# Designs tried in a protein design run: designed miniproteins, single chains. Part 39

Each design is a single chain, and the fold is of that chain. pLDDT is the mean over its residues in the fold that is shown.

## One batch from the design tools (miniprotein)

Design m1332
Fold by ESMFold2-Fast:
Formats: structure tokens, C-alpha cells, sequence
Structure m1332 (fold): chain A 92 residues (1-92)
């Protein structure tokens, strides 16, 4: 399979942004997407610290939504696991 170039990733991001606008996504959904995009862009740029900060911001924005179905303890556990996996991905 073809490796995605930075330009192809940016195109996919733009298409996802257009889909969010078309579906009348909430401001919360748009902020979550923006934080996820920043995490990806910083990771591609090799800025591991900023990538982790953006990823953590995305997880914090997801927390109120997760709390609708999960306990506070379950949400914190999932956040810690997600951060650990993302950090490991950045090391490679």
C-alpha cells in the first residue's frame, strides 16, 4: 500500500473538516478534531512535546462525552492508556 505523504494527510484532514461542517458538527466536535489535527501535525514535524500536549487536550475535550457512559475512574484509566500508546508511537 502507498505511504501517505504529508500533503495527502493534510488533504484527508481538510476533507474531514468539510464533512464536520456539512454534518453541522457541534463546536465541541470541531475543537476535538482541531486538537487531534494539531497532535498529528506536531508528530509529523518531530515536535514530540507539542504533539503530546495537543493529544492530551483532545482527550480532555472527549472527557465530558465519555462521562455520559463511563465512570470518572474508567475515563482516567482510558486517558492514561491512550497517552502511553501515543507516547510509544512518537518514539518510533
Amino acid sequence: MLELSEEEIEREIKEAEELLEKEKASEEDKEIFKAAVEAIRYALAGDKEKALEAYEKMLELLKPRALKTLSEEEVEKLKEEALKKFKEALEK
Scores: mean pLDDT 74

Design m1333
Fold by ESMFold2-Fast:
Structure m1333 (fold): chain A 100 residues (1-100)
Amino acid sequence: SRRDQMRDIVSRISRISSDFIDRLRQRNESQQDIDQARNVFGQSVQSSMMIDQGSPMSQVRSQMQQTIQGAQQIYQRYPDDPLAQQLHQQSDRLSQIISS
């Protein structure tokens, strides 16, 4: 179902962003960039909870838009990073599902 697809993508974003936070920490990247990645992680966890609790689609869509924007900002700063590329790919998939 559409909700199952959204849940799968959001779960992937959560995992990728968690891995990306660890990578940024290992590389001693800026606290601002680490916080941005943490925000994307938190937003993806919140989106998953909202889907599971049967929250209205308008609220889910709004939360997912924030996640998409955060993932896009990460990709713009780290376009050559494989995890940032994966975040961008998953956020694009999410955008397509919520925009239809």
Scores: mean pLDDT 87

Design m1334
Fold by ESMFold2-Fast:
Structure m1334 (fold): chain A 89 residues (1-89)
Amino acid sequence: SLAAAREEARKKFIEELKKKGYSEEEAEEIIRKRLAELAAEARATYGLSEEQVERLLDLAAYAHRLMEQGRVDEAQALAERLVAELLAE
């Protein structure tokens, strides 16, 4: 599911930041702030609605999960789809 993929991606980012010496709480705050900044930038730059930004975040998390599972071809197909949707105004 998309919700499970998004949560799994969040946990992976927390683990990556913890490997760099951040605490779990600091990692969660960094992720929260970065996602908010990226969402605001995408809305401002590409004219995306909140629904479109949420969909892109869910698909990006799912693509990351596919990469982690070694399903590289499926992850690449999703990444290409995300780019195509950003270009289709």
Scores: mean pLDDT 70

Design m1335
Fold by ESMFold2-Fast:
Structure m1335 (fold): chain A 83 residues (1-83)
Amino acid sequence: EVSASSVEVVMQHLNVDESTAEQVAKIIESSQKPLSSQEVTTLVQQIQSILPERTVTAEDVLKLDRDVDVAEGIEDIKRAVGL
């Protein structure tokens, strides 16, 4: 399942509720890393379908991917040290 930290990052970046953020976080986490231009375009389209009332850009996707990756790394470290 999607990391709680990833969901929080999406909520903060897109100003959406937890349910919507979970859907977006799943899309980002399931994408092939590192993101190619084609994958970024696909993610923009998928997220735009979930959020039709706002403009989703490639920059938004790249920021989300970066910050989700960082949040997951922090979560992994916390688990390793028992926090």
Scores: mean pLDDT 76

Design m1336
Fold by ESMFold2-Fast:
Structure m1336 (fold): chain A 72 residues (1-72)
Amino acid sequence: MEELSEIERRILRYLLEHPEGVTVDQLAKELGVSKEEVENALRRLAERGIVRYDEKTGKFVVADREKAEELL
């Protein structure tokens, strides 16, 4: 399996600590990275089924907590 990059690991840890979900803006600010880097990392995590976008809240959430914890 393809391993997580540093930014993907940091995003995933932050999402696991915030089960209510987080915005791209919040992640970029808290991690000290660009919104583009956050969006690219979230897309890769979503393609793997680890995270999803919650349209009701406008936030990204962990879709598969067990898989997320196994990859960290």
Scores: mean pLDDT 80

Design m1337
Fold by ESMFold2-Fast:
Structure m1337 (fold): chain A 70 residues (1-70)
Amino acid sequence: MLDEVEKLQKEIFKIMAEASKLGEERMNEVWKTYVDTAMSALQNGDSTVEALKKAKEAAIKKLEEMKKEA
């Protein structure tokens, strides 16, 4: 379980590194999407791993959306 959480955290750091190339405002939108999705999933009773997976997927979708606008 801890190894999976660590892997998911490393993956989000890679996503945020890509988002940082789009500028601070767009990077902050990707990060907010990640945090808000993770918090909502945890509040709805999802496990930490499931919440982080959902948050990662939402962050990737937001990053791709921001790239199309850049």
Scores: mean pLDDT 81

Design m1338
Fold by ESMFold2-Fast:
Structure m1338 (fold): chain A 66 residues (1-66)
Amino acid sequence: SSELEEIIASLNLSEKERKALELRLANPLKSYAEIGKEVGISASTVRRVDIEVGVRMLEAAVKKVT
């Protein structure tokens, strides 16, 4: 969606962080540790990116319901 793309663009993610987010969205059941290992970043970094995107998505949704 346009909102998701705008949120992703606003986060100024590194190339590895963006790839981790793409893998997380494609494989919602895959662990943060497994995604981190595939991309070469820590599980904590994958979790942080996932949470930041989730929070921004929730903020956008709340604004819509007023």
Scores: mean pLDDT 78

Design m1339
Fold by ESMFold2-Fast:
Structure m1339 (fold): chain A 108 residues (1-108)
Amino acid sequence: KVEEKIKEIKELIKELEELEKNNTLTSEKVKELFKRIVELIESLSDEELKENIDVLRGAVFTALSLLSLLSKEEAKEILKRFLEAARRAGDEVTVRILETALEQVEKE
């Protein structure tokens, strides 16, 4: 069950990376795939997130690289949801990165 969710998150991240590499990534596709990634991450317990911190970080860093394809409001929503997941995981480094990213998005 957890392994299947982690596998799906990794596959969704890979799809985003492949679409970006091929210059076929659209704002709608970014929203669709990140909505699913965030929902999967939010469905994990705090312990499961801690055990899979590498996957959470992968999803966060991919989202940060694709923020320009999202509206300010869409970027804020995704970043806030990742921030809560990072807090639940106890990943203080990722929390600081996401807080900084949210401040930058809000400023613009």
Scores: mean pLDDT 86

Design m1340
Fold by ESMFold2-Fast:
Structure m1340 (fold): chain A 85 residues (1-85)
Amino acid sequence: SDILKKALEDFTQRFAELARQLFATLPRDVALALLREEFERAKREFTEFAITNSLMTLADLERFLEEAERAFRRVVAEAEAAAAA
């Protein structure tokens, strides 16, 4: 639980920084597309790693991915708000 919380926090900070950089330099639609591609890649890599190493049940993996998706949506919203200010 604590390790997963830290992983989610580290993930959120990494994507928040990436979002700020992309939204500062690229058109909104391009920045969003690249950010989503990076997120989908990160999800696939984590899913494969978790399954291969039997780190958690499929139900726990589903919940973790749902939390990651919510964190990603918050990152996008915050970056869009900052770019609009």
Scores: mean pLDDT 82

Design m1341
Fold by ESMFold2-Fast:
Structure m1341 (fold): chain A 99 residues (1-99)
Amino acid sequence: MNIEDAEEELRRHLERGDLRSAAATAIGLARMYLDQGDYEKAAEYAQRAYELSQQAGGNLLDQAQAYDLMSGAYTGLGDDEKADEYLKKSQELLKQAQS
Protein backbone atom coordinates (compact mmCIF):
# COMPACT_ATOMS: atom_id res chain seq x y z
CA MET A 1 0.00 0.00 0.00
CA ASN A 2 1.31 3.47 -0.86
CA ILE A 3 1.12 6.46 1.53
CA GLU A 4 -1.79 8.15 -0.31
CA ASP A 5 -3.90 4.95 -0.17
CA ALA A 6 -3.01 4.40 3.51
CA GLU A 7 -3.97 8.01 4.43
CA GLU A 8 -7.34 7.52 2.66
CA GLU A 9 -7.80 4.17 4.49
CA LEU A 10 -7.02 5.83 7.86
CA ARG A 11 -9.58 8.56 7.16
CA ARG A 12 -12.29 5.96 6.29
CA HIS A 13 -11.61 3.93 9.47
CA LEU A 14 -11.84 7.09 11.62
CA GLU A 15 -15.13 8.12 9.92
CA ARG A 16 -16.57 4.68 10.81
CA GLY A 17 -15.22 4.78 14.38
CA ASP A 18 -13.10 1.66 13.69
CA LEU A 19 -10.29 2.61 16.09
CA ARG A 20 -8.54 -0.81 15.92
CA SER A 21 -8.23 -0.67 12.12
CA ALA A 22 -7.32 3.04 12.34
CA ALA A 23 -4.47 2.20 14.78
CA ALA A 24 -3.16 -0.57 12.47
CA THR A 25 -3.28 1.76 9.43
CA ALA A 26 -1.48 4.53 11.39
CA ILE A 27 1.26 1.98 12.28
CA GLY A 28 1.60 1.23 8.54
CA LEU A 29 1.82 4.96 7.72
CA ALA A 30 4.50 5.53 10.39
CA ARG A 31 6.54 2.64 8.89
CA MET A 32 6.17 4.01 5.34
CA TYR A 33 7.26 7.53 6.38
CA LEU A 34 10.19 6.04 8.33
CA ASP A 35 11.26 4.12 5.17
CA GLN A 36 11.13 7.40 3.19
CA GLY A 37 13.23 9.26 5.81
CA ASP A 38 10.35 11.58 6.81
CA TYR A 39 11.08 11.20 10.51
CA GLU A 40 8.73 13.99 11.70
CA LYS A 41 5.75 12.34 9.94
CA ALA A 42 6.86 8.89 11.14
CA ALA A 43 6.86 10.13 14.77
CA GLU A 44 3.45 11.85 14.32
CA TYR A 45 1.75 8.74 12.91
CA ALA A 46 3.44 6.44 15.46
CA GLN A 47 2.16 8.69 18.29
CA ARG A 48 -1.33 8.70 16.70
CA ALA A 49 -1.22 4.89 16.37
CA TYR A 50 -0.40 4.57 20.08
CA GLU A 51 -3.28 6.90 21.06
CA LEU A 52 -5.77 5.12 18.75
CA SER A 53 -4.72 1.72 20.16
CA GLN A 54 -5.26 3.01 23.73
CA GLN A 55 -8.76 4.28 22.75
CA ALA A 56 -9.54 0.92 21.07
CA GLY A 57 -8.95 -0.98 24.36
CA GLY A 58 -5.17 -1.22 24.48
CA ASN A 59 -3.78 -3.80 22.06
CA LEU A 60 -0.29 -4.36 23.55
CA LEU A 61 1.26 -5.54 20.24
CA ASP A 62 0.04 -2.43 18.37
CA GLN A 63 1.29 -0.20 21.21
CA ALA A 64 4.68 -1.97 21.21
CA GLN A 65 4.95 -1.49 17.42
CA ALA A 66 4.03 2.20 17.79
CA TYR A 67 6.79 2.69 20.41
CA ASP A 68 9.30 0.82 18.20
CA LEU A 69 8.43 3.14 15.28
CA MET A 70 8.77 6.20 17.56
CA SER A 71 12.24 4.90 18.53
CA GLY A 72 13.19 4.60 14.83
CA ALA A 73 11.84 8.09 14.06
CA TYR A 74 13.72 9.72 16.97
CA THR A 75 16.92 7.90 15.91
CA GLY A 76 16.44 9.52 12.46
CA LEU A 77 15.89 12.92 14.12
CA GLY A 78 19.13 12.51 16.15
CA ASP A 79 17.32 12.32 19.53
CA ASP A 80 19.09 9.23 20.89
CA GLU A 81 17.70 9.68 24.44
CA LYS A 82 14.06 9.56 23.25
CA ALA A 83 14.89 6.75 20.82
CA ASP A 84 16.30 4.62 23.67
CA GLU A 85 13.34 5.47 25.96
CA TYR A 86 10.74 4.42 23.36
CA LEU A 87 12.70 1.24 22.47
CA LYS A 88 12.66 0.19 26.15
CA LYS A 89 8.90 0.91 26.37
CA SER A 90 8.33 -1.21 23.24
CA GLN A 91 10.35 -4.13 24.68
CA GLU A 92 8.47 -3.96 28.02
CA LEU A 93 5.06 -4.11 26.24
CA LEU A 94 6.23 -7.06 24.08
CA LYS A 95 7.17 -8.98 27.26
CA GLN A 96 3.71 -8.25 28.74
CA ALA A 97 1.97 -9.36 25.49
CA GLN A 98 3.82 -12.73 25.53
CA SER A 99 2.90 -13.48 29.16
Scores: mean pLDDT 87

Design m1342
Fold by ESMFold2-Fast:
Structure m1342 (fold): chain A 88 residues (1-88)
Amino acid sequence: SPEKREMVIRITAILIRSSGLLFEAELNKVPEEVLEKLRELHKEIQKKAREAMELLDKGTKEAFEEARKVIDEMERLLDEMEGLLRRA
């Protein structure tokens, strides 16, 4: 469905961006304490991505509404990663 496709694109974009932020942190030689926090946030994003995909596979309207909430949470975690890297 167009709705499922849109959410899969959002999940994929967040995963690509969070991976990119980790590589950027390593290139910029950020402190190990900051890098470890970024790795923890990335792992949480990956966990939520799997949860969102599981919800999309259920195919119910309620599951799609919950998937959107999980994707919104992933976006908030990504914003936290960007903020941490910017302050490093």
Scores: mean pLDDT 90

Design m1343
Fold by ESMFold2-Fast:
Structure m1343 (fold): chain A 96 residues (1-96)
Amino acid sequence: NLIEKQVNTVLDAILAENPLLSEEEQLRIRTIIERALKAGFTSEQLLAERDFIVEAARGRFPKKAVPLTPLQKFLIKVAVDINTEEGVQDIKRAVL
């Protein structure tokens, strides 16, 4: 699958620069990259935003009202969605 290969390319670059990322952070980053590629963003665009992807996966977003690129807006939305999905899954595991 072309997407899988592109995900691994971007993720490997991030891991090389961020060797202390937890398994949970790595999974979030992988999901962010996958969803961005499926939405039509390129691996080259994602490689340019590596630091932003890492910060978004850690729940760190720009505090100032600065103009964000379409990709940066998408990365924030996906990170928020993942946090919501993780919370729902934790509830399901506790109840079911």
Scores: mean pLDDT 78

Design m1344
Fold by ESMFold2-Fast:
Structure m1344 (fold): chain A 59 residues (1-59)
Amino acid sequence: MKEKVEKLAKEFLEKGGRFEDLPYALQAVIPAAATIPEMSPEERLKALEELFGVDLRKL
């Protein structure tokens, strides 16, 4: 599952897509992981990068 999510997100972002334009299913999963209360914003970004295997910060 994780590898498939990484490939889909990478392909979408490489086509110039924005995070908010991602399929709702991916948006729902990623924000849930990013909203872990004990994590700093930088740690959340690292978790998102690991999930997708892409640099979301470059968007």
Scores: mean pLDDT 53

Design m1345
Fold by ESMFold2-Fast:
Structure m1345 (fold): chain A 66 residues (1-66)
Amino acid sequence: SPEELEREIWRVVTEIVELAGRLPPEVQREILDRVLEVVDWRDATGDYRGALERLREVLEETRQRL
């Protein structure tokens, strides 16, 4: 459901923010800007599943930079 996907989205966002906090400030801004773009895209399209998939990609990319 959209409500379950929204909860999972914010769980993934929280993990991205925590991991990004361990990176240089310029990299943190880049990652957080990408997260905001995905959230805005989700708001514009209503594609919660697509947003979750994109955020999971951002999370994995963030992990690779650690």
Scores: mean pLDDT 86

Design m1346
Fold by ESMFold2-Fast:
Structure m1346 (fold): chain A 63 residues (1-63)
Amino acid sequence: GTEVLKKVALKELEEAIKEAKNEEAKRYLQRSKEDVEKAKTAEEVIKIAKEAREKYYELESKL
């Protein structure tokens, strides 16, 4: 269900925040955590997680 997807997404985002070297990436991931916590559907969680992953790689690749 949605709650299981939220738990997985939050764990992955927390790990990504710990690994992030770029401060902009860290700020974006923190906002993504807030958005996941507010999400009401599985589709919203999946979209937020996908966008966070894409932004993480974009910002980290500039280092």
Scores: mean pLDDT 82

Design m1347
Fold by ESMFold2-Fast:
Structure m1347 (fold): chain A 99 residues (1-99)
Amino acid sequence: SKEFEEALKKARDAYEKVFGVTISDEAIEEAIKRLKELGIDPNDVKNVPDIVDLALLLQFAPERVEEYLKALKEYYETGNVEAKLKIQRIRDELADLLY
């Protein structure tokens, strides 16, 4: 719990500094909810980057959310490399959009 909260705070702060944006508590809460719906443990430290990436998509590119979640689910269920590449592409496109 504390380790997860510290990791989430650190990742959120890092993304806000890198992109010069504010990530809302509402976007974080919605990201956690959507990951839980996919069967991904939202309290696992390893999934913190996925929470922050999804929160950014919800705020700045909501039209990409369903595509991202579909690729993320496929990757976590199967380890499919095409799904991993799609996740990376969406993250790169988001980074370009924010800068």
Scores: mean pLDDT 85

Design m1348
Fold by ESMFold2-Fast:
Structure m1348 (fold): chain A 74 residues (1-74)
Amino acid sequence: MKYTVEQAKAVLAKFGLDGTDPRYVLPLQEALGLAPDGVLDEATAAALSEAIGDDPFGEAGVALMTEVGRRLAA
């Protein structure tokens, strides 16, 4: 399933991440292997949906959010 930007924001909010704040979007884009611009655009939303799959709290989603948290702490 391909996320819209709004769906991606809703998923990030479940992990306590603000999809409108570049401080959270930049490390997310880096974790997804994208060129970081700090904007949660359609490409970032699509990459997030591909990385997480159907369950955002499944193994892939938890692993991605752990990596984002690691980058935020650095």
Scores: mean pLDDT 77

Design m1349
Fold by ESMFold2-Fast:
Structure m1349 (fold): chain A 84 residues (1-84)
Amino acid sequence: SEEDIEKIVEEAKKLDTDGDGRLTPGQVAIAIQKLYGVKPSKVLPILRKYDTDGDGTITVEEARKALSDPEVQKLIEEAKEKKK
């Protein structure tokens, strides 16, 4: 959901040392793990598809697009069911 996307972005921003709105796919994956318990290895391949330059950084906008990926959303929803 949109609410889940914003929560993940906020958590990932806490890992961003520069605070410039640039994130790594790894930081986004760790944010998902902290909030929902999804293993980074499950989301990293999907998130990396949105790092088109391969320089290891993505913008907050690209992170939101990656998090709206149906596969990422499915992993989050499945994790939420387990934490009910």
Scores: mean pLDDT 74

Design m1350
Fold by ESMFold2-Fast:
Structure m1350 (fold): chain A 74 residues (1-74)
Amino acid sequence: SEEWERLGALAAELGLAPEVAWAALDRAQGDIDTARAYLEAAALSLEAPAPRREVPPPDRPWTPAFLRGYESVP
């Protein structure tokens, strides 16, 4: 549970929604270290096409629909 909380905090720090952390953990089959690596990879792919780093949070718009649909582990 504490590890999950840390992953959620890391996702938030990277500018990702907590749902991305859940998807990463599921994809890693419960391996926290692998899930963290997936989060970092997701942040990297998200940052590459984004030339701007300033996103005003009026009503929590930092979770775009396309980001929430992470693949699930079989």
Scores: mean pLDDT 61

Design m1351
Fold by ESMFold2-Fast:
Structure m1351 (fold): chain A 104 residues (1-104)
Amino acid sequence: MVEKMERLLREMERLGQTLPEATRRHFDQLVRLGRETVEMLKRMPKTEQEISRLMEKLQAVTDAAQQVMALAPDHPAARALAAIATEFAGMALLEITFLKSLAN
């Protein structure tokens, strides 16, 4: 799981090279939040509080991707980035759901 999520982050970084400068702040935030999400998952969150914080982080990842797309709606890299970010968030959510089932 984590290795595939790290590959998705690298793909997002590659796409970011072609994005308009106006999206840069939100793109940098997206990549940072994505990396933080992977690091939190590597720590194997076990408490309800840790899982809640991780879910909030995933929402922030999705929000940042949507902001990039809103600033460059006709840019193919922005659309591809939003799709990859959605896949990344979905994979993280499945892992969180699995970890939550082990904690209960």
Scores: mean pLDDT 82

Design m1352
Fold by ESMFold2-Fast:
Structure m1352 (fold): chain A 80 residues (1-80)
Amino acid sequence: SEKEIEELTERLMKELGIDDSDKEKVKAFVKGLLSEEKIDEDSVKKVLEETKVAPTSDEVVKYLLEVFKKVYEEYKEEKK
């Protein structure tokens, strides 16, 4: 949903220390990941290549996957 994408975008920006000037890129990244059947290193790399929000190095992919999983779990916990 749009509310889920917006909330996850705000949380991810806060965790990564990204300013509002890159909000649209982060939102595209979140939307892309939520559209994948499985959220793993392959899906993160694919979405990074499409959005260009960050480099596609293995270290960056692993870090972004870890941070995204953390914010997504926190979001799901609050929806119980």
Scores: mean pLDDT 79

Design m1353
Fold by ESMFold2-Fast:
Structure m1353 (fold): chain A 79 residues (1-79)
Amino acid sequence: SLDREVQIGLYRMQRGVALSIRPNLPPSAHPLVDELLRTIDELIDAIRNGASQEKLDELEKRIQALLKQLDELVAAHKA
């Protein structure tokens, strides 16, 4: 559906941003960015394959947790 394609597009944009900033982050953040990229790819694939809403919510919560961890790590490095 159009709504599904829009949602995938938004996650692809988020993935592109994460990938583009990766070289400018400290090396200690790279494994966390790599896990974020993998989780976004898993969510996009799950949306395409018609996974349950429960599975989509689980993956979205994981993405939000990884983003929080990345923000905290970057903030600590700059302090």
Scores: mean pLDDT 85

Design m1354
Fold by ESMFold2-Fast:
Structure m1354 (fold): chain A 65 residues (1-65)
Amino acid sequence: DIDRAMAEIAAAVTGTVTGKKITVEERDGRLVLRVEGASEEAIEIAREMAELIRKVTGKAELEIK
């Protein structure tokens, strides 16, 4: 049920970030969060989300642009 968990997490990320570009994608069984136009606030949110995803799936990465 990783696909379902991924979809729910992606929806939650989209719903919590206003005016920020945070994208969640799956690569080889891990979830990668990408942040565009990184403000310190957006980076903090993405970091917290990555930790939550790690607890759920065991694998998460944060990528900052």
Scores: mean pLDDT 62

Design m1355
Fold by ESMFold2-Fast:
Structure m1355 (fold): chain A 93 residues (1-93)
Amino acid sequence: MGGEEAARDARGGAEGARERGDATGAAAGAIGAAGAYATAKIAGDEAAAEGALEGARKAGAGIKAGKTEEGAARGAAEGAEEAARRAEEAARR
């Protein structure tokens, strides 16, 4: 249950990052991944929370490695997509 909600939060952030391709999109991706972590923690889904946290860390690293706003948004989207994937895996258990 918490994993499905967390995956939706992360996926929304990833879509925002992909659609915008700018600094605001990068922020949306990072916020989506972080929001997924919070949602999973509130639901008590520790596996989904850990997966979302790894995705959020990846989003932050991707933003830092980006040489342009578009590159930062792409990195944030990849991290948020990872958060969604890991939360979905936890929900299937």
Scores: mean pLDDT 81

Design m1356
Fold by ESMFold2-Fast:
Structure m1356 (fold): chain A 97 residues (1-97)
Amino acid sequence: AMSEEYRKKAEELLEKAKELAAAGAPQEEIDELLLEAIRYEAKALGLPEEIIELILEGLRAMAAGAPESEIEALKKKLKELARKEPRLAEEVEKSII
């Protein structure tokens, strides 16, 4: 199963992000590693690529200081896609609360 391999990759990326943060690396470099870790965690859960890309787009927009209206539109799209995947509705609600 690919899910265990993806989870391990996510953990490795998260650890690297922590090391870079401790070393005083630029925030944009740390954020990119965190986004990649989230991508692999989502792949480990078997999320559709469309949902993964919307999650990552929303997180990048938040990190870049995008307008609240843009962030809200991305959250709405994510909720609509999550409703088509009952397995993920609970996880999406947990992350938005």
Scores: mean pLDDT 73

Design m1357
Fold by ESMFold2-Fast:
Structure m1357 (fold): chain A 62 residues (1-62)
Amino acid sequence: MSAEELKQLCISEAKRLAKEGLTPDEISSSLENKYKTDLSALTADEASAIASSCNQSVTDVA
């Protein structure tokens, strides 16, 4: 999976979980666990960009 694909999936999952009524903490935990393997396969720069996007998505739903 490319960094852009992972970023889009992270954002989509955050929005889906928020729509299902999960708390920001639950969403954050779920995203970190789900994308842990994919993030470890990326460069540090790519991983940081995706983490920022995921955090932004969680903040957006809070």
Scores: mean pLDDT 68

Design m1358
Fold by ESMFold2-Fast:
Structure m1358 (fold): chain A 86 residues (1-86)
Amino acid sequence: SMDPSIEEAIKKLEEKAKEPLKILKEDLPVPLEKRIEEAEKIKEELLKELEELKPLVPSQFDEYFEEFKKKFEEEYEEALKEVLEK
């Protein structure tokens, strides 16, 4: 089984992945350009944390991390496209 502290870190990353998408999609009293800047910053921090966590986890989870990253990047690009088309 995975170390409980690593499992908790993965769960926190999954929750953090929701934040930039929420910032892009929510109708906040902030210019869209500022929302994009904040979402990009959180996206960069999330991807950095993911890269830092990968070497601490057994190689059996490499596929999970690659799929997580790909799915997150795809969801982020779709959300960005949606808000730019409004």
Scores: mean pLDDT 78

Design m1359
Fold by ESMFold2-Fast:
Structure m1359 (fold): chain A 83 residues (1-83)
Amino acid sequence: MTELLSIEVEIVDENTIRVTITLRIDGEERTYEITINLATGERTIVDTKTGEEVGKDIFDLLSEEQREKVERAALEGALELLS
């Protein structure tokens, strides 16, 4: 069972936003940083506890509703950066 506990968005630089999500996966809290470069389209997902880059499968752990919330937060951050 995966629960979405928090979503935080920060502007890293003129082209880059970071979305930090905290999940509870089977009773364990995991925090992931999704770094999005709007100029290159590059996306990197890092587990903050291990410092390791995680694969695309993180989004498969999220429900449709949870994924939508994360995508909305990322879009809001991108719009703020472009403003």
Scores: mean pLDDT 78

Design m1360
Fold by ESMFold2-Fast:
Structure m1360 (fold): chain A 68 residues (1-68)
Amino acid sequence: MMSRSAVERELMEWVVERGRALGLSREDLRAVAAELARRVSELPEEVTEEQFEELKREADALLREAAA
């Protein structure tokens, strides 16, 4: 299990790297990051690996949508 803060940090680093690779604008990347931060804030303090994998799938979908 990871802390919610650790999940947020890992997820945001991954989102920034992937979004930049996809050529997302700063505005689009900020919108995706804000939405994911809201979703992370709804998680309990201790996050399971399954919940983190679900967030990564949601992040990937949002990034692809923004890049289209």
Scores: mean pLDDT 82

Design m1361
Fold by ESMFold2-Fast:
Structure m1361 (fold): chain A 56 residues (1-56)
Amino acid sequence: SEMKERFERNRRLAEVVDEAIRLAKESGTEETKQKAIDLAEKVGPEARRAVEAALN
């Protein structure tokens, strides 16, 4: 169903965002930080705000 596909896509996006945050915290490069923020924006503006706060 569309609902299951939507949840599946959001779950995969959340996993990718979590991995990007981990890499940004480990490497500390601006590129990895920006990648994490960009990926979070695809999830939503609240997710982006949370990621920006976590990386500050």
Scores: mean pLDDT 75

Design m1362
Fold by ESMFold2-Fast:
Parts: C-alpha cells; sequence; structure tokens
Structure m1362 (fold): chain A 83 residues (1-83)
C-alpha cells in the first residue's frame, strides 16, 4: 500500500540521516536532510509507479504527512548533532 511504502521510505531516510550525521558537518547535514525532505514526494510517487500501484487525490495527505515525518526526524537529528 501507499502507507506501507511511505513508512518504508521514511525509515530509509531516518537510517541514512543517522548513519551519515556523525560523518558530516552541520552545513552538510542540513543540506542532506533538506534534499531528503524536498525530494520525498517525488521519490514516493516514483516508488509507487515502479510498484505498479495507483495514486489518487486522497493519497496527497499521506504523501505530505510522510514528508513532514522526514522533516521532524531530520530536525531532531540536527538538534542532537548541534549539542
Amino acid sequence: SLEELANKLVADAEAKLKKDAPKLDIKSLKDLYKKLVDDFPATLIAAMKAANQPIGPQDTQIILSSQQKVKDIGDEILKEKEK
């Protein structure tokens, strides 16, 4: 489902940010997380198309909510890095 795929992509983004955060300076980490947030809707839509699953108007809220989850995760990781 869209929700399952969205949750997987959010988890993948979190794993990448946590893995890369110790290796990056604050600016590079901000650039990475901004890119992950900005690219999230297109990434999820591409993944749904690759899975041959339809996307409807009601799916917009799930896409936006999942993008917000990536942003919230990135903000938390950034706060931890800035300590």
Scores: mean pLDDT 83

Design m1363
Fold by ESMFold2-Fast:
Structure m1363 (fold): chain A 78 residues (1-78)
Amino acid sequence: MATELAEQAGEAYRAGDKETASKLFKQAIQETVNYLMSQGKPELAAQAAEHGAEIARSLGLDEAAEYANKLAEEAKKA
């Protein structure tokens, strides 16, 4: 579940494992976007990805933030 992945990402970040935190956070965002897109809610998918990018950026997970922004742009094109 995306929520569990986000919680695991937060735990990895607190443990100082930014690489694992970034990977888990990217997976959580991707799962959330995929779910909302499958429900026919691309606007909510874009908002979720944008919010994820803001959180990732605040944590210094730049790659995860860039990934989330790309997912938001893709959702907006749908």
Scores: mean pLDDT 79

Design m1364
Fold by ESMFold2-Fast:
Structure m1364 (fold): chain A 102 residues (1-102)
Amino acid sequence: MLEEQLRQREEEARRRVEEIREKLEKLKKTTPKSPRNEQLFKDIEEAIRQKEELEREILRLERELPGLDPAEQKEAERRIAVLHSAIGILEAAISFLFKLLE
């Protein structure tokens, strides 16, 4: 059933974001306070927020897919592919920003 698959994907996405946030909170406790490090933490938090928004948009589009006509399905699939690419860029940026913290 599509709804069950979407529930599982939503739970996986939520768990992954939770893991990244836990890593961020641990680094906040162990990293020395400086204006540079505070800005890096804000940049990471913003990137995590943007990633969550893109993941929610993908799930919304996937829920709508079965009700769309074939042309609308193709457009939604293309949009989902673009959103996945954007998430990949954000994940690379988050990884890079973490490496800049000590």
Scores: mean pLDDT 83

Design m1365
Fold by ESMFold2-Fast:
Structure m1365 (fold): chain A 80 residues (1-80)
Amino acid sequence: SLAARKARLVAEGRATIAMLDKQLERLGYNPEIEALKDRLEALVAEIEAATTMEELTALGREFVDVATKGSRKILELERK
């Protein structure tokens, strides 16, 4: 259902933001990760406001892209 998919995406978004916050505490301030976190917070708000499956599908794709960029950036910082 729309409500179930929305709830799952919001939960995943909040968990991803919490993970990025934890990594920023460990690795120190990084403006690129902060920008990705800000975009994820905006996406969570947009997902909560979404009223159609089409909107959720588009927002879900953007969420995956942003989350992937965040994970990759953290990996790059840990290797340096």
Scores: mean pLDDT 82

Design m1366
Fold by ESMFold2-Fast:
Formats: structure tokens, C-alpha cells, sequence
Structure m1366 (fold): chain A 87 residues (1-87)
């Protein structure tokens, strides 16, 4: 469905940056750049998702659920990255 495609598009860039942060040998500069990109993408999605869903006539509850998923995936990546760096 269109909603499933929107969900995938919102989460995919967060998961891709997360995979790089967790599974690649990165310099400090590369780590800082990817963390910044992750935060910027998440912030953009949090702003754009409610507006897009409102314009599309989709119930706000569905936008809120996707916003929650974006927040949780972003926080999960950052926590796992911090855990890896602490090891």
C-alpha cells in the first residue's frame, strides 16, 4: 500500500546510516558526519510526516505512529552506537 511505501521510505535512510555506524570501521570525522546526518534526517521526517499525512487526508493517528517509529529507530541506532563505542 501507499502507507507501507511511505513507512519504508521514512525508515530506510535511518536504518542505512545506522548500519554504517554499527558495522563499518569509521574515522572519528566519519562517525560525527553520519551521526549529524542521522539526526538531520530524523528531524526532517518528524516535521514532514505530519504535514504530508494531513495534506493526503490520512488520519493523524497514523502519522503519530510513523513519527513514533522514526524516533524509536533513531534512538535505537544511537544507543547501539554508544554501546559499541563504550566497548
Amino acid sequence: SGLELLREKALEPIREIGDKLLNEELSKEEKEKLKKELKEIAEKQLREIPEFFKRAGVPPELAEELVKEVKEETEKVLKEFEKKEAE
Scores: mean pLDDT 83

